# Designed miniproteins, single chains, continued (4): the designs that were tried, part 35

Each design is a single chain, and the fold is of that chain. pLDDT is the mean over its residues in the fold that is shown.

## One batch from the design tools (miniprotein)

Design m13271
Fold by ESMFold2-Fast:
Structure m13271 (fold): chain A 62 residues (1-62)
Amino acid sequence: MKYRKVAKSKELGVQLAEAARKIPGVKSVTIEEKDGKYIVTVEVDNEEAAEELRLLGFEKVE
């Protein structure tokens, strides 16, 4: 499952990535810069990690 959150700055993107990495069951965390935005994408393989990402304001990518 993939989840994303957009940050307005690199600093915020790094903070979001750090928070996501602390969640058990996170497989990968990627930060991508596009059009002045920082897109944090997180892959998880279990529902408990997905719930934690939703609490951090991440949205499911479909």
Scores: mean pLDDT 83

Design m13272
Fold by ESMFold2-Fast:
Structure m13272 (fold): chain A 100 residues (1-100)
Amino acid sequence: SLAENPDDVDALIERGFEALKEGNYEEAYELFKRAVELDPDNLWAQIGLAYVAKKMGNEEEAFKWEAKFYRTLADAHEQLGDVESAERYRKLAEEYEKKA
């Protein structure tokens, strides 16, 4: 997902966490949302968006991104042969899917 003049996904994520640290939740939300639109499987964008959505009172969206985050983590750990962590993250994903 490379454009000629992209918003750098890593830069968006860095700015998003900076805004989150400052308590600027609206700015953080827009930055993480843009990052996840550019790279949907980016773990940093997913978890950032989940946390900020929750802080902004959008719990339904927060639960959906939390579930996606844990699913992506479980798949990554399974590929690395870490079956214990993969199982743990899969169970967490199921809990958040149930809440969404």
Scores: mean pLDDT 82

Design m13273
Fold by ESMFold2-Fast:
Structure m13273 (fold): chain A 60 residues (1-60)
Amino acid sequence: SEAEELAREAVRLQREAVRALNAGDDATGRRLAEKSRELGERLKELVGDEEANRLLNELS
């Protein structure tokens, strides 16, 4: 579903952001974290906070 695709992409970007920050690439890490946040907000608009948090938790 669109919601599951948004959740998977948000989780993927967050994991990549953490890896970039741990590698010392602050610029890339911040950019990826911001993209993850934007997708998380779109997910919440689409399915509501409770279902969005459930999907993000399930896929992380």
Scores: mean pLDDT 86

Design m13274
Fold by ESMFold2-Fast:
Structure m13274 (fold): chain A 94 residues (1-94)
Amino acid sequence: MEGLALYLEGKIEEAKKLLEEEAAKGDAAAYFYLGKIYLEEKKYEEAIEYFEKAIELAPEMSDAWEYLAEAYEKLGKKEEAAKYREKAKKLEKE
């Protein structure tokens, strides 16, 4: 995933552009990293939208559920955060 490489290099604006192109092609990981970028920028509503899209494509991605919970927690929506964190924990259990 080339967008991830740009993200790891700290080229955030270039990473966003390429990740959006990769996400449009159905890459759940690209949506996940877009969510992480927006979460780090404290754009919690946008982060939620991207994590939700990642989960729609890859509902088994426990990390996406965990970060979705974190984004809701940052917005003060503790009940929703707890619900999604429980989902992430359930996916990590045998």
Scores: mean pLDDT 84

Design m13275
Fold by ESMFold2-Fast:
Formats: sequence, C-alpha cells, structure tokens
Structure m13275 (fold): chain A 70 residues (1-70)
Amino acid sequence: MAESLVRRAERLLKTAKELKKIGAGDETVKQVLEQARELAQEAIDTSTDPSLIERAKKILEEVEALLKEL
C-alpha cells in the first residue's frame, strides 16, 4: 500500500536527520536519504491518493535539501 511506503519514507527521513545531528558520517546519512527518496518516489508512482502523493513530494523535497548539504 502506498501509505505504508510514505510512512516508511517518513521514518527513514527522521532517522537521517537524527544521524546527521549526532555526527554520523555523511555517507551513512546519504544512504538513508537515498532509501527514503526511493520509497517516496515509489509512493508517488503507485498512489492515486492526492494526500499521499503530496506527503511523498514533501519527503522528496526534504531529502533533496539534505543531500545538497552533504
């Protein structure tokens, strides 16, 4: 279900933010962010629910912003 993909992507995004705050290596943070991006993109591609698509797009925007900082 696309909602499950969005929830998993949100969890990974939160984990990446926490890892960055505690000083985990950029490569580790990048790998978690890339996984969150893939799940969010899959949710956009497979969902017909506008609210889930909007949530997934917000995740992608935050992931891209964080990746630009690494």
Scores: mean pLDDT 83

Design m13276
Fold by ESMFold2-Fast:
Structure m13276 (fold): chain A 68 residues (1-68)
Amino acid sequence: SSKEKLEELAEELNKDPRIKATLIGDDTLIIETTLSVEELTGLALRIIGDYPDFSVSIEGNKLTVKAL
């Protein structure tokens, strides 16, 4: 399910101390980071590549990932 994929993604991302990933409901993952703009952009592209059925939005130091 999309929720299980988001939970697995959150667990993997939370291994990096620069990243705090929080699941909101069943379909939204909020990712707060201290990454550079270049590193944050790279992370967003990696998520889109790995999860083509997810949308990714970048706002400052934050990513929002939503299951479509």
Scores: mean pLDDT 85

Design m13277
Fold by ESMFold2-Fast:
Structure m13277 (fold): chain A 59 residues (1-59)
Amino acid sequence: SAIKKADELLKKGAEALKAGKRDEAAKYFQKAANIYVNEAGVSIDEASAKVQAAVDEAR
């Protein structure tokens, strides 16, 4: 599903962030947010919250 695809991209973004690959992480997070909003029908606010949770997890 679109949600699962976006969730996988969030995990890849978090992994890239842990590895110090900030630009790569940003690209994964952007792709995930776009899929959440445009394919999964998730609100912008909810998509932003999901990205923020993944960033916090990567700390």
Scores: mean pLDDT 84

Design m13278
Fold by ESMFold2-Fast:
Structure m13278 (fold): chain A 64 residues (1-64)
Amino acid sequence: MEAEKIIREVRTEALRLAVQGASPEEVLAFAREKLDEYVKSGKLTPEQAEEALRRIEEELARLA
């Protein structure tokens, strides 16, 4: 699914920022901005974006 590919790409970039020393707050702000852009372009629903952000937040918590 195209939505799955987009979410995976955003997650990968977010985790790369975390590895480069960005704070969890900075990483989540980046992910939120990217996901909102995809919602506005019609490639993601708001619900898909919210769920993706929640999963990224959980993944960051596991790394901390």
Scores: mean pLDDT 80

Design m13279
Fold by ESMFold2-Fast:
Structure m13279 (fold): chain A 58 residues (1-58)
Amino acid sequence: KVRELVLELRKAIRDNDKDRVKELLQQLEDIPQSEIAKLPPHDYLLLQRTINEAKSFL
């Protein structure tokens, strides 16, 4: 579930766990665009912000 992965990624960033952040980022990037397009606006914005935050953190 996309929402669960986003929440785990945010936790990994807080825990300063770079290896976990890389792993979860890869899992999120592997999700088909068709599944991303089905997300509610709130979840889509949170996903985009979290990916950008994770990339800046690495």
Scores: mean pLDDT 80

Design m13280
Fold by ESMFold2-Fast:
Structure m13280 (fold): chain A 78 residues (1-78)
Amino acid sequence: IKEEVEKYIEKAKPEVIKELIEEGVSEKEAEEMVERAGRIVLSLAESSGYLPSEEEVKNMVLNWAKLEKAARELEREI
């Protein structure tokens, strides 16, 4: 599970980073967000014993990264 999910995360990273940058996130922030999202997705897959598909991993990484983007935007309003 770990090795397969790690490969899917690595394949998803450049696509998710590109999408975040297109939505106005800086390259550095996008990379940091995707790194954290990848760690969350890997932990969830290992804990569940479920091997998600490559497509599911990409969507999970993207969704977690977008959640962090939304949280950072809310914090900036302070």
Scores: mean pLDDT 77

Design m13281
Fold by ESMFold2-Fast:
Structure m13281 (fold): chain A 65 residues (1-65)
Amino acid sequence: PSKEELEAEIELSLLIMKAQIYKLAGDYEKAAEEYEEAAKLARERGLEELAEEFEKLAEEYRKKA
């Protein structure tokens, strides 16, 4: 993978980890924000199905916030 691809993969993983930590802490607003950023990054990288999954998760947590 290129440096750009590796950096994107690391950033995506970090966003997912942050979302899960916020979810466990009960901070649904921040969890939704992290999934929204993850969806945006996934879409920018051409990962449409993954982006849709993150958008659905963000919407779910927005409803709980």
Scores: mean pLDDT 84

Design m13282
Fold by ESMFold2-Fast:
Structure m13282 (fold): chain A 50 residues (1-50)
Amino acid sequence: SDLDEAIEAFNAGRYEEALELFQKALEKHPDDERARRLLDTVRSELAAAA
C-alpha cells in the first residue's frame, strides 16, 4: 500500500512525500529492490533540484 502511494506521489512530482513513503515501504519490506531503486531515484531528483 505504501509503495503504491509512494509511486503516485513520485509521478505527481511530490518528491518529498514520495521519499517518506518509499522509506516507510522499505522499513516494512527491506529487501524490496523496486522500492530501493525508486527511493534512490527520488533522492537523486531532490538533490538535482536543490
Scores: mean pLDDT 80

Design m13283
Fold by ESMFold2-Fast:
Structure m13283 (fold): chain A 70 residues (1-70)
Amino acid sequence: MKETMEAVEYGKKGDLEGVRQIVDKMKAEGRPLSEIANAVMSALMAAIQAGNLELAAELKKLLDEIEKEL
């Protein structure tokens, strides 16, 4: 839950690297890929809501890479 909230804040701010750091942290902690995908999806929705379509496209690519591992 905390990681999802942090990912949303990075999505609102336009911080792709912040979202990647959350993903790396969750992977290091052994979190399920489904939870990691949910965090990235939340950041993606926040980026869309903020009108940052360039960040949304990059987050969609990151989400697709995570979903390939599911």
Scores: mean pLDDT 82

Design m13284
Fold by ESMFold2-Fast:
Structure m13284 (fold): chain A 84 residues (1-84)
Amino acid sequence: SDSDTIIQSLDGIRRRVQQTITNPQSRQRIIQLLDQARQAVRQGDYQTAIQLLQQASQIAQQDGDTGTASSLQVISRRLQQMIS
């Protein structure tokens, strides 16, 4: 399903963040936001998931991880299409 594909993508980003985010506090916050977004997707709460991913993207951008920020924006856009 589309939701399963999103969850697989989030799990991949979660693994990548553990390696790419250098600031421990930013890493922990992004992981918490990703775990919350994953749960929101499983519950069909795509609006909450989008908000959480936008927050995670901003933190990744501030840490200089533009790749993670871009990946989170792509997933957010896909979730927006699922609401429409």
Scores: mean pLDDT 88

Design m13285
Fold by ESMFold2-Fast:
Structure m13285 (fold): chain A 60 residues (1-60)
Amino acid sequence: SVLEETKRLIERAKKLLEEGFYDVAILVLSVELATARSIGDKQAEELARKALDEIVKKVE
């Protein structure tokens, strides 16, 4: 499902963040957020947005 795919991408983004690839992690989540919005998956959109917010706070 799209929701499970979103969860997998969030985990990948977190691993990228741990490796220091901050810009790539943010890009991955931004693309997923846009994809979830385009298909109307509100739950996937909320998960991606929340993960993106958490990563942005860690980079600051």
Scores: mean pLDDT 79

Design m13286
Fold by ESMFold2-Fast:
Order: structure tokens, then sequence, then C-alpha cells
Structure m13286 (fold): chain A 75 residues (1-75)
């Protein structure tokens, strides 16, 4: 069974991926769409990286989530 911290990372990743999917559905600007797709791919990479601790994954995903929200606000 994964630790509570590992579960928190999985939930954070899933929620951030949903936010990215919503952004892609409603954003018409191809430049912003490309950036959102790149951030989505980065979240998947981080979530599946077995060399990173749960705390490192959480911190990295939170940074990507902040970048995603900035792009979405500007779009």
Amino acid sequence: KPSEEEFEVDVLAALTLIEAAIGLKYTKNPEYRKKIEELRDEIVRIANDTSLSPEEKKARIEKIRDELRKIMKEA
C-alpha cells in the first residue's frame, strides 16, 4: 500500500491534470495550448519518476500547477 504522502502526490497530480484538460478544452490560443500540453507531460513524468521522493514530486507539481494557472489567467 502506498504511503499517505504518495497518495497525496497522486491526488495532486490527478487534480492538476484535470485543470490542464479544462484549460485545453477552453483555450483557443495555439501558443497557450502548446504550453499547457508541455506542462501536462511534465506532471506525468514527475508523478512516474521513481527517483523522486513524495515531497519532491509534490513541490515540483505545485510549481507546474502555479505556471499552468498563470498561463490560464493570461489566456
Scores: mean pLDDT 81

Design m13287
Fold by ESMFold2-Fast:
Structure m13287 (fold): chain A 78 residues (1-78)
Amino acid sequence: MADLSALSPEAAERVRALLAEAQAALAAGDYEAAAAHLVEAVEVALRDLVEKGLLSEEEAEELLAAARERLAASAAAL
């Protein structure tokens, strides 16, 4: 499970809400919506970590790009 303890309470709540929306979309078979919510959750988490100085903006961009590539590959395999 994703460790949300490093995030601000506001960022953690938003990530949880987006993960819940992604799970609902996945259960409905809406893989495009699920992927969009997952990307947004990753973006929110990475942004908070950058603001706290735990990640550089460059590291966050690389991780976001990797997440997008993995989700695109998963969608193409479905």
Scores: mean pLDDT 77

Design m13288
Fold by ESMFold2-Fast:
Structure m13288 (fold): chain A 59 residues (1-59)
Amino acid sequence: MSEEEAQELLERAKEAAEKLDREGLETVLAMARKELQSETDPVMARVLEELIAYLESRL
């Protein structure tokens, strides 16, 4: 995945997360952490890490 595609995906994920309540945020955070452990694409791993940081900042 390209850096531009990664940035667009991250921004869309953040916008979707803004609509979630606390329980929804905790669920998505747990899923993102699990996906990061099995992610082999370094660009996608960075997207997941930044999404995790964003979700943690919202909790």
Scores: mean pLDDT 80

Design m13289
Fold by ESMFold2-Fast:
Structure m13289 (fold): chain A 68 residues (1-68)
Amino acid sequence: GDIDFIIESLKTLSKNVKDKELIEDLKKVINLLKNGDIDKAIELLKELKKKYPQYADIFDEIIKNLKK
């Protein structure tokens, strides 16, 4: 499903970044999505956009796909 694709995309991003704090934040989003806490995952992604503006476009795309 779309959620499984988003989870795999976030796992791939976590393997390609060196920032340990970002990796842990991405794991939190993945766990929220696995638990079906979509609204909490969206709110965390919005905070990650502010914290990591260099990845804001990626997080915006994920948020848009989760709001469908």
Scores: mean pLDDT 84

Design m13290
Fold by ESMFold2-Fast:
Structure m13290 (fold): chain A 65 residues (1-65)
Amino acid sequence: SAAELQAALAEAAARAASIPTEHARLVLEARAAGLSDREIQLRLLEHLRERATEEELARALALIE
C-alpha cells in the first residue's frame, strides 16, 4: 500500500508541474486519503466550477483520470 501510494503521488507530482498549487494539493491530499477518482473529480468540479478557468480545471482533472 505504501509503495502504491508513493508511485501514485510521484505520477501525480509529475502531472502537477503545470497545475496551480492549490488544485494540485487538493487532488494529492484527496488521493492520499483514499478517495476514488470519481469522488476526486466531483470534489474538484464542486470546488472549482466557478473559480477556475476551463484550462485550469482540465489540468487538475488530468491528475486523477
Scores: mean pLDDT 62

Design m13291
Fold by ESMFold2-Fast:
Structure m13291 (fold): chain A 99 residues (1-99)
Amino acid sequence: MENYLPVGESQVLKDVTLRAVDADTGEAKFKFKAPKSEKKVNYEVLVLDGGRVLASEVLEDIEPGKEYEITLTVRNLAAAGVPAGEVKADVVLLSLEKI
């Protein structure tokens, strides 16, 4: 597995709507515009309810200045104590460098 180190400032998207798919599964859908940089960057994406990580994914080869529409599946909502239906969550994006 490749090792990555989080670098730079995190980007935080507040109040992202979690759409319920079923009683235990939701989708976080958001738009992200990558900052202009000299190279492609990987991002770690975290879906947070308060301090709890509900889902995480790595986005690879994100192009500088390009807008992306991202959909993340969030599982185990009932076990996490997140009610069924539309809920707000925070999305944090951390830029990664390969070490």
Scores: mean pLDDT 69

Design m13292
Fold by ESMFold2-Fast:
Structure m13292 (fold): chain A 70 residues (1-70)
Amino acid sequence: GIEELEKALEALEKGDYETAERHLLAAYLQGALSVEEANEIGRAIREGDTEKAKEIIRKQIEKLKEELSR
């Protein structure tokens, strides 16, 4: 879940897109990403819009942390 999203974010910061997509797939399979969110992040990575991909991931991490605090 959150750990996979954090690992994906770290991989994107290093320019390791293959590792980032692997962790994003794991996050999706664990229910930490909707199909829409996963598709939007994947599209941003493929288009080279790494900043947009990182922003979506950071917002999702924040949302999941808020849900866990309830």
Scores: mean pLDDT 82

Design m13293
Fold by ESMFold2-Fast:
Parts: C-alpha cells; structure tokens; sequence
Structure m13293 (fold): chain A 65 residues (1-65)
C-alpha cells in the first residue's frame, strides 16, 4: 500500500527511541538499529517490532556494541 513505507519508518523510529538506539539506518527495506545494552524487556519488544515490520516486508536488524 502507499502507506507501507511510512508505517515501517515510523515503527523503526519509535523502536529506536524505546531501545535507546545510538544509530538508526534505513537502506531500502532494511532498518538497522545500533544499541549498547538491552534489557530482556527491550529485547522482547525488539522481537515484536521485527515481526510487525516483517509483515510489512521490512527487515529489522539489531547491532549491539
């Protein structure tokens, strides 16, 4: 749909804030978040958002540093 790209980007940005990401990158249909440390609750939240994004045809990747 015409709103799919907007929805995916909004979800990626929201996840970036919730996970305390230091970096957010978008390349095509791949969203990459860089984080330093995640709580178990934040990791579960990431998995739920990744599933939602996958339904929209997007990949969500997490880089821990």
Amino acid sequence: SHTTESAARILGVAASFELGATKLEVSGKKITLTVKNLTPEQRAFFEEVAEALAELGYELELIEE
Scores: mean pLDDT 82

Design m13294
Fold by ESMFold2-Fast:
Structure m13294 (fold): chain A 81 residues (1-81)
Amino acid sequence: AMKAIEESYEKVREEVEKLREEARRKVEEAEELSEEEKEELLKLLERSKFFGAEIAAAVALSIIKRKEEEAKKKEEEELKK
């Protein structure tokens, strides 16, 4: 069911959000990192906001491609008979 997929996505999204926030906090609190290193890592974490959307799109596209491949295999099996 579509609802089960939505629930799984929401749970994973929450876990990813928590992991991202934890990483951001660790960078800010890391005394072993220079100010320049902190700025670079914070910029990478900021870009991860866009990577989240790209990952979601890539997952959706991979599912679509897999379904297209399965449909193509079924058509090829029909044509071979």
Scores: mean pLDDT 65

Design m13295
Fold by ESMFold2-Fast:
Structure m13295 (fold): chain A 71 residues (1-71)
Amino acid sequence: SEELEVEIGKALIDMAFAIAKRALENGADPEEVLEWARRIAERVIQELGGHPDVRKHAEERLAELEKLAKE
């Protein structure tokens, strides 16, 4: 089911975002954290059929993470 793949993709992106946010809060290098998050997002999108909704969700989460990294 494409709908199931989209929901799994969004959940994996949210999990990666939560991990990245916690790492930033614990003083991890922002550049390393952002690179890791972008790589995970790209992999999730690629493995789950490149659904536009998953890509949009990843882009929104990555933008939020990048803003947090500048704080």
Scores: mean pLDDT 85

Design m13296
Fold by ESMFold2-Fast:
Structure m13296 (fold): chain A 75 residues (1-75)
Amino acid sequence: LEEEIKKLEKKIEEIEKKIKELREKIAKLEKELETAEGEEKEELEKELFELELELGVLEIEKAVLKRILDKLKSK
């Protein structure tokens, strides 16, 4: 049980690290979008949407894992 808790905590930490990397990439793309027009804007918007979807999936995974961790710690 204690080993399971440590394993979950490590997995959550890895996901949080990946979320930080994605947020940095999103911030860079948002800056590029401020000056982009036409086809370039459309391409950047598509890439931004894909990164936002990936971020959303990771945030959900993190939330689920934290809920499991809290449940294990409370029992």
Scores: mean pLDDT 83

Design m13297
Fold by ESMFold2-Fast:
Structure m13297 (fold): chain A 58 residues (1-58)
Amino acid sequence: SLADEGEKLAALGVILAAQGRNEEAARLLSEAVRLYEKAGDEKGAANARKVLEEVRAL
């Protein structure tokens, strides 16, 4: 599902951020937000946005 794909991209984004690849992490997290929003998963979208903002603050 779109929510499952969003979850996979969010997980990959977190892994990339842990590796210091913050620009790539932000791109994947931004795509995860979009997929969650299209799936109607408001909680998934909100959680992914929170991580995205944390990565962008670095």
Scores: mean pLDDT 85

Design m13298
Fold by ESMFold2-Fast:
Structure m13298 (fold): chain A 68 residues (1-68)
Amino acid sequence: EEEAEKLLQKGIEALRKGDYETAVKYFEEAIKIKPSARSYALLARAYFLLGDDEKAEEYIVKAEKLNG
């Protein structure tokens, strides 16, 4: 969990800097370690900012599914 959280923090920092592709990479690595509603929502946000609406929608649905 600590490793996944560190990757999420790196992804959030990449989003802050406008490095959306780097953010996607960090969020995908975090999901491989521990999938969570938060990690899927962050990945969806990164894809939305990249203009990939199809992937953004796919991952937001996964995030909602984990929230109930």
Scores: mean pLDDT 84

Design m13299
Fold by ESMFold2-Fast:
Structure m13299 (fold): chain A 66 residues (1-66)
Amino acid sequence: SLNDQVNAAAQAAAARLEEEAKKFIPGVTGTATAEAIGDKAKVTLKLGDFEATYTTDAANLLKNHG
């Protein structure tokens, strides 16, 4: 489903961010979830103690991280 695809893309993006962040903050963890809302994806990102929620085009998220 589109929900599964955007959620997988968000998780992949968070994993890449985690690997880069670990070079500067050993032991940091990164995770993300995403929900498809029409042609948009609502993404919640957590990196260590940081949390952010934002909306982006689902197609753009899948193109860059899917």
Scores: mean pLDDT 82

Design m13300
Fold by ESMFold2-Fast:
Structure m13300 (fold): chain A 79 residues (1-79)
Amino acid sequence: TPLELYEAGKYEEAFKEGEKLIKDNQPLPVADPATFFLKLGEAAYKVGKLDEAKEYYRQALVLDPSNEKARKLLEEIEK
């Protein structure tokens, strides 16, 4: 899964697999969609896709406004 690839440090593969799930409108392979978008945003950031990282952090905050990590990461990238 994209989260397993992220945890293994395979950020480019995690980003590509996660983006494919979103584009194909497939069910997310997690119970918490906010965590999925947070990890996908972090993977995008690691591979230099800053605009995609911002969008995924925003999606995480839309799904869970109390996600302090997503808020902090979005604030840092928008500097």
Scores: mean pLDDT 78

Design m13301
Fold by ESMFold2-Fast:
Structure m13301 (fold): chain A 107 residues (1-107)
Amino acid sequence: DELKKKLSDKNPEVRKKAIEELIKKGLKEVEENFEEIEKLLDDKDPEVRLTAAKALALIVENSKNEELRNKAAEAIAKNLEKLRKDLEELLNDEKKKSFAEKYLNGE
């Protein structure tokens, strides 16, 4: 899948948009790219980290695969404090506030 290559792109905007495109395509595509998305929770860009967490949250809430739901939930839990601080920082950045507000609204 071409999107899988974009998840490893050098440009954080490309990585973020690749995750967003997987979410738009649906749960199956997010599940098929679980390992790559999980690694992006440790990405250098906070918007990429938050978008990866959003994709994993879709697995937690909607996947019929119990093992995959548990792995996604554990990955989010291990990164929860970092993601919270990322969101707070973006909410206090006038340039990034729009992203953070959309994230909180499930967009």
Scores: mean pLDDT 86

Design m13302
Fold by ESMFold2-Fast:
Order: structure tokens, then C-alpha cells, then sequence
Structure m13302 (fold): chain A 90 residues (1-90)
């Protein structure tokens, strides 16, 4: 499967941040927490959205929808997206 480039990961983080009205840093921290809490093979858009929602103080369902939309746009798995975003947090 095609991995996100650094530029695509930055664009994905910005798009989620804009959809939720939160900072890029909140999105990146949420993705980092999702990777720490859940094995990559078991990661879903819901797990990533929940972690972002907890960090940013937004509704979980809205965060899940934003994550799913970005996954669909880039054609990536939940694991590929979460790992790419988590790497930007470092």
C-alpha cells in the first residue's frame, strides 16, 4: 500500500484540524496517542477519531467522520494515516 509522504501527512493533519476547528498539534497528539493505545493492525478511524476528540475536546463522532474523510481522500488505511501523523508529532 502507498505510504503518505511527509507533505501529504501535513496536508491530512491540516484538513482534519480545519474540519474540527482545532490546532494541527491537537490532531498530531491524538494520532500519537491512538498509535500508543492500539496495535496498528487493529486501528480504525473510530480509534483515531476518539483519541483526537479526547485531546481537542470535540465530539467523537465528528472527529471519526473527519478522519474517515481524509482516509478516503488519500486512499490510506487507519494504521498508515495514524503512523504518518504520529511521526510528525516527534
Amino acid sequence: MTKLTKEQAEEAADEIAKMLGVSREAVLLGAYRAVLETEPSKLTAKDIGRAIARVAGVPEEKAEEAVQKVMDKYGVSPADLAIALAELAL
Scores: mean pLDDT 84

Design m13303
Fold by ESMFold2-Fast:
Structure m13303 (fold): chain A 71 residues (1-71)
Amino acid sequence: DVYERIVEAARAAIPDPEVGEKLAPLIAQLVLNPQDEEARAELRKVLDEYNVDPTLFTAAALVAVGALVEA
């Protein structure tokens, strides 16, 4: 399951497990469907609510893309 693998990779890249549980599914959704406006809006909301470091988010997103490519 490609989605499950991407979620797992993204979650592992996020040090805070609570933030990881919320962000990993959204990152996976956007990696598989970059044009998902709903997922993009929800991701922005979660990033703002939890004051997620942009560099941390970028690293998690890159790991998620890597999981999709090397899977």
Scores: mean pLDDT 78

Design m13304
Fold by ESMFold2-Fast:
Parts: sequence; structure tokens; C-alpha cells
Structure m13304 (fold): chain A 92 residues (1-92)
Amino acid sequence: SLMAGRILNAQGRYEEAIFEYELAIKKEPSAAGYNNLGDAYFKQKRYEEAIRYYEKALELDPSNRRAWSNLGKALEALGRYDEAAEYKAKAA
């Protein structure tokens, strides 16, 4: 479940959190589910995977400011500062 995934992610149990988020998304795709999956990959420093899932969240809900902000942070982590600035502006 998304709740179980969030608890595991907060505990640093990222692989178990990813498994729970993937189960939730398979049952019912959601912007929150994809955003949370992106967060788990981001915390593992897997920034390219995090970006893909944040983009999936935005495909379902373009008004998700958290996903825009997180996408910008992941781009900054990859040194893609100009793209990061553009996406962070959409979160403001």
C-alpha cells in the first residue's frame, strides 16, 4: 500500500518501499503513487529513474507542484541546472 511504502521509505528501507509502491500502482495507477516511487529512487541517488516516475506523476496530474519541485531537484542532482530552473518555476 502507499501508506506501507511511505513508512518503509521513511525508515530507509527503499527496496521494500519500491515493492509496496509498485503493488499499489499495479492495482490502481495514481500521481501520488508515481511521485512516491520517484522519491524512493531519488533517496537511493537513482536520479534518472526518479525523473521518469516524476514525469509519470505529472502525466496523470500536471497540477502536482510537489512532482514539479522534485523533478527540478533530481535534474539539479544530475547537473542539469537550466532544465531544473524551468521546472522549479512551474512548482512556484
Scores: mean pLDDT 85

Design m13305
Fold by ESMFold2-Fast:
Structure m13305 (fold): chain A 58 residues (1-58)
Amino acid sequence: SEDEALLLLIEAVRAYTAGDVERAKELFEQAKKLDPNVLERARDLLAAHPEVRAFLES
């Protein structure tokens, strides 16, 4: 469950950087549903993509 949430978050970041913003949001919502702390667990990944973090927290 928590590992699945992290994999979904990684896919959301990939989708966003590829320009697929809608898919990124869908994948992120699925990740948060599996693990509401997924953003905190992925701090290092999101620190490398601050624009993605800002978008997902809006």
Scores: mean pLDDT 78

Design m13306
Fold by ESMFold2-Fast:
Structure m13306 (fold): chain A 70 residues (1-70)
Amino acid sequence: SAEELAKEARELLEKAREAAEAGDYKTAGQLMRQVEELIEELEKLDPELAKEIREELYRLHNQGVRLATL
């Protein structure tokens, strides 16, 4: 379901934040890529929810987490 995909995306975003805070930008980048994939699936099911998760992803980026693979 869209709600399950959103929950998974948010859990991955939290893990990405933790990895970035630890200086593990490679892991953070991989996790953020997984979030982007989930957002693409979410957009097909619930575009409004996908927008909310995408905004959360961009907030993480705007906190100074710039990843080469995003």
Scores: mean pLDDT 78

Design m13307
Fold by ESMFold2-Fast:
Structure m13307 (fold): chain A 55 residues (1-55)
Amino acid sequence: LTRAQELEARASMLRMKAFLEQNEEALRLAEEAIEAVRAGDLERAEELIRKAEEL
């Protein structure tokens, strides 16, 4: 897997977890992380993933 694919997979898993837990803040951060990966901003994606994981 490329770094981008790994980050998108992690963000997608966090998005699913946040949706099931009804954690709106974590859901928003996970969705922003997916968009950051798609835009090629992998550093921003990692930061957003870490913030979502802490919630």
Scores: mean pLDDT 84

Design m13308
Fold by ESMFold2-Fast:
Structure m13308 (fold): chain A 71 residues (1-71)
Amino acid sequence: EASLSREERARILAAAGLALGASVEEVVERLVRAGVPREEAERIARELAEDPELLARVLAEAEALAAALEA
């Protein structure tokens, strides 16, 4: 069923939000609504927001996964 960990899914959601121009705070609230603990959500969102290269890598990995699954 779900092979992605909660942390991996959270990183993908955070990266997508940031790429669409959402603030760190907006991304944190989105992750919390998706069931991610606030402390974990804040850590992930800040990490991705502070590292544009990491953000780009996570987005590329998410796109590759989406292309492989296509559903």
Scores: mean pLDDT 77

Design m13309
Fold by ESMFold2-Fast:
Structure m13309 (fold): chain A 56 residues (1-56)
Amino acid sequence: GEAEKLLEEAKKAFEQGEYKRAYELALKAMKISLKRGDYDLAKEAQELGAKALKNL
């Protein structure tokens, strides 16, 4: 779905060193996941976002 696609793009951005983009995409994935009640996906997105933020 939308959240899964955004998280995949966030992971790719992180691997490429695009930390700001990875953070923004991870936040979008987390927001959508929380609205859908997908707490596992929201947690994964939050963890990736936190890692990206530490590299900014």
Scores: mean pLDDT 87

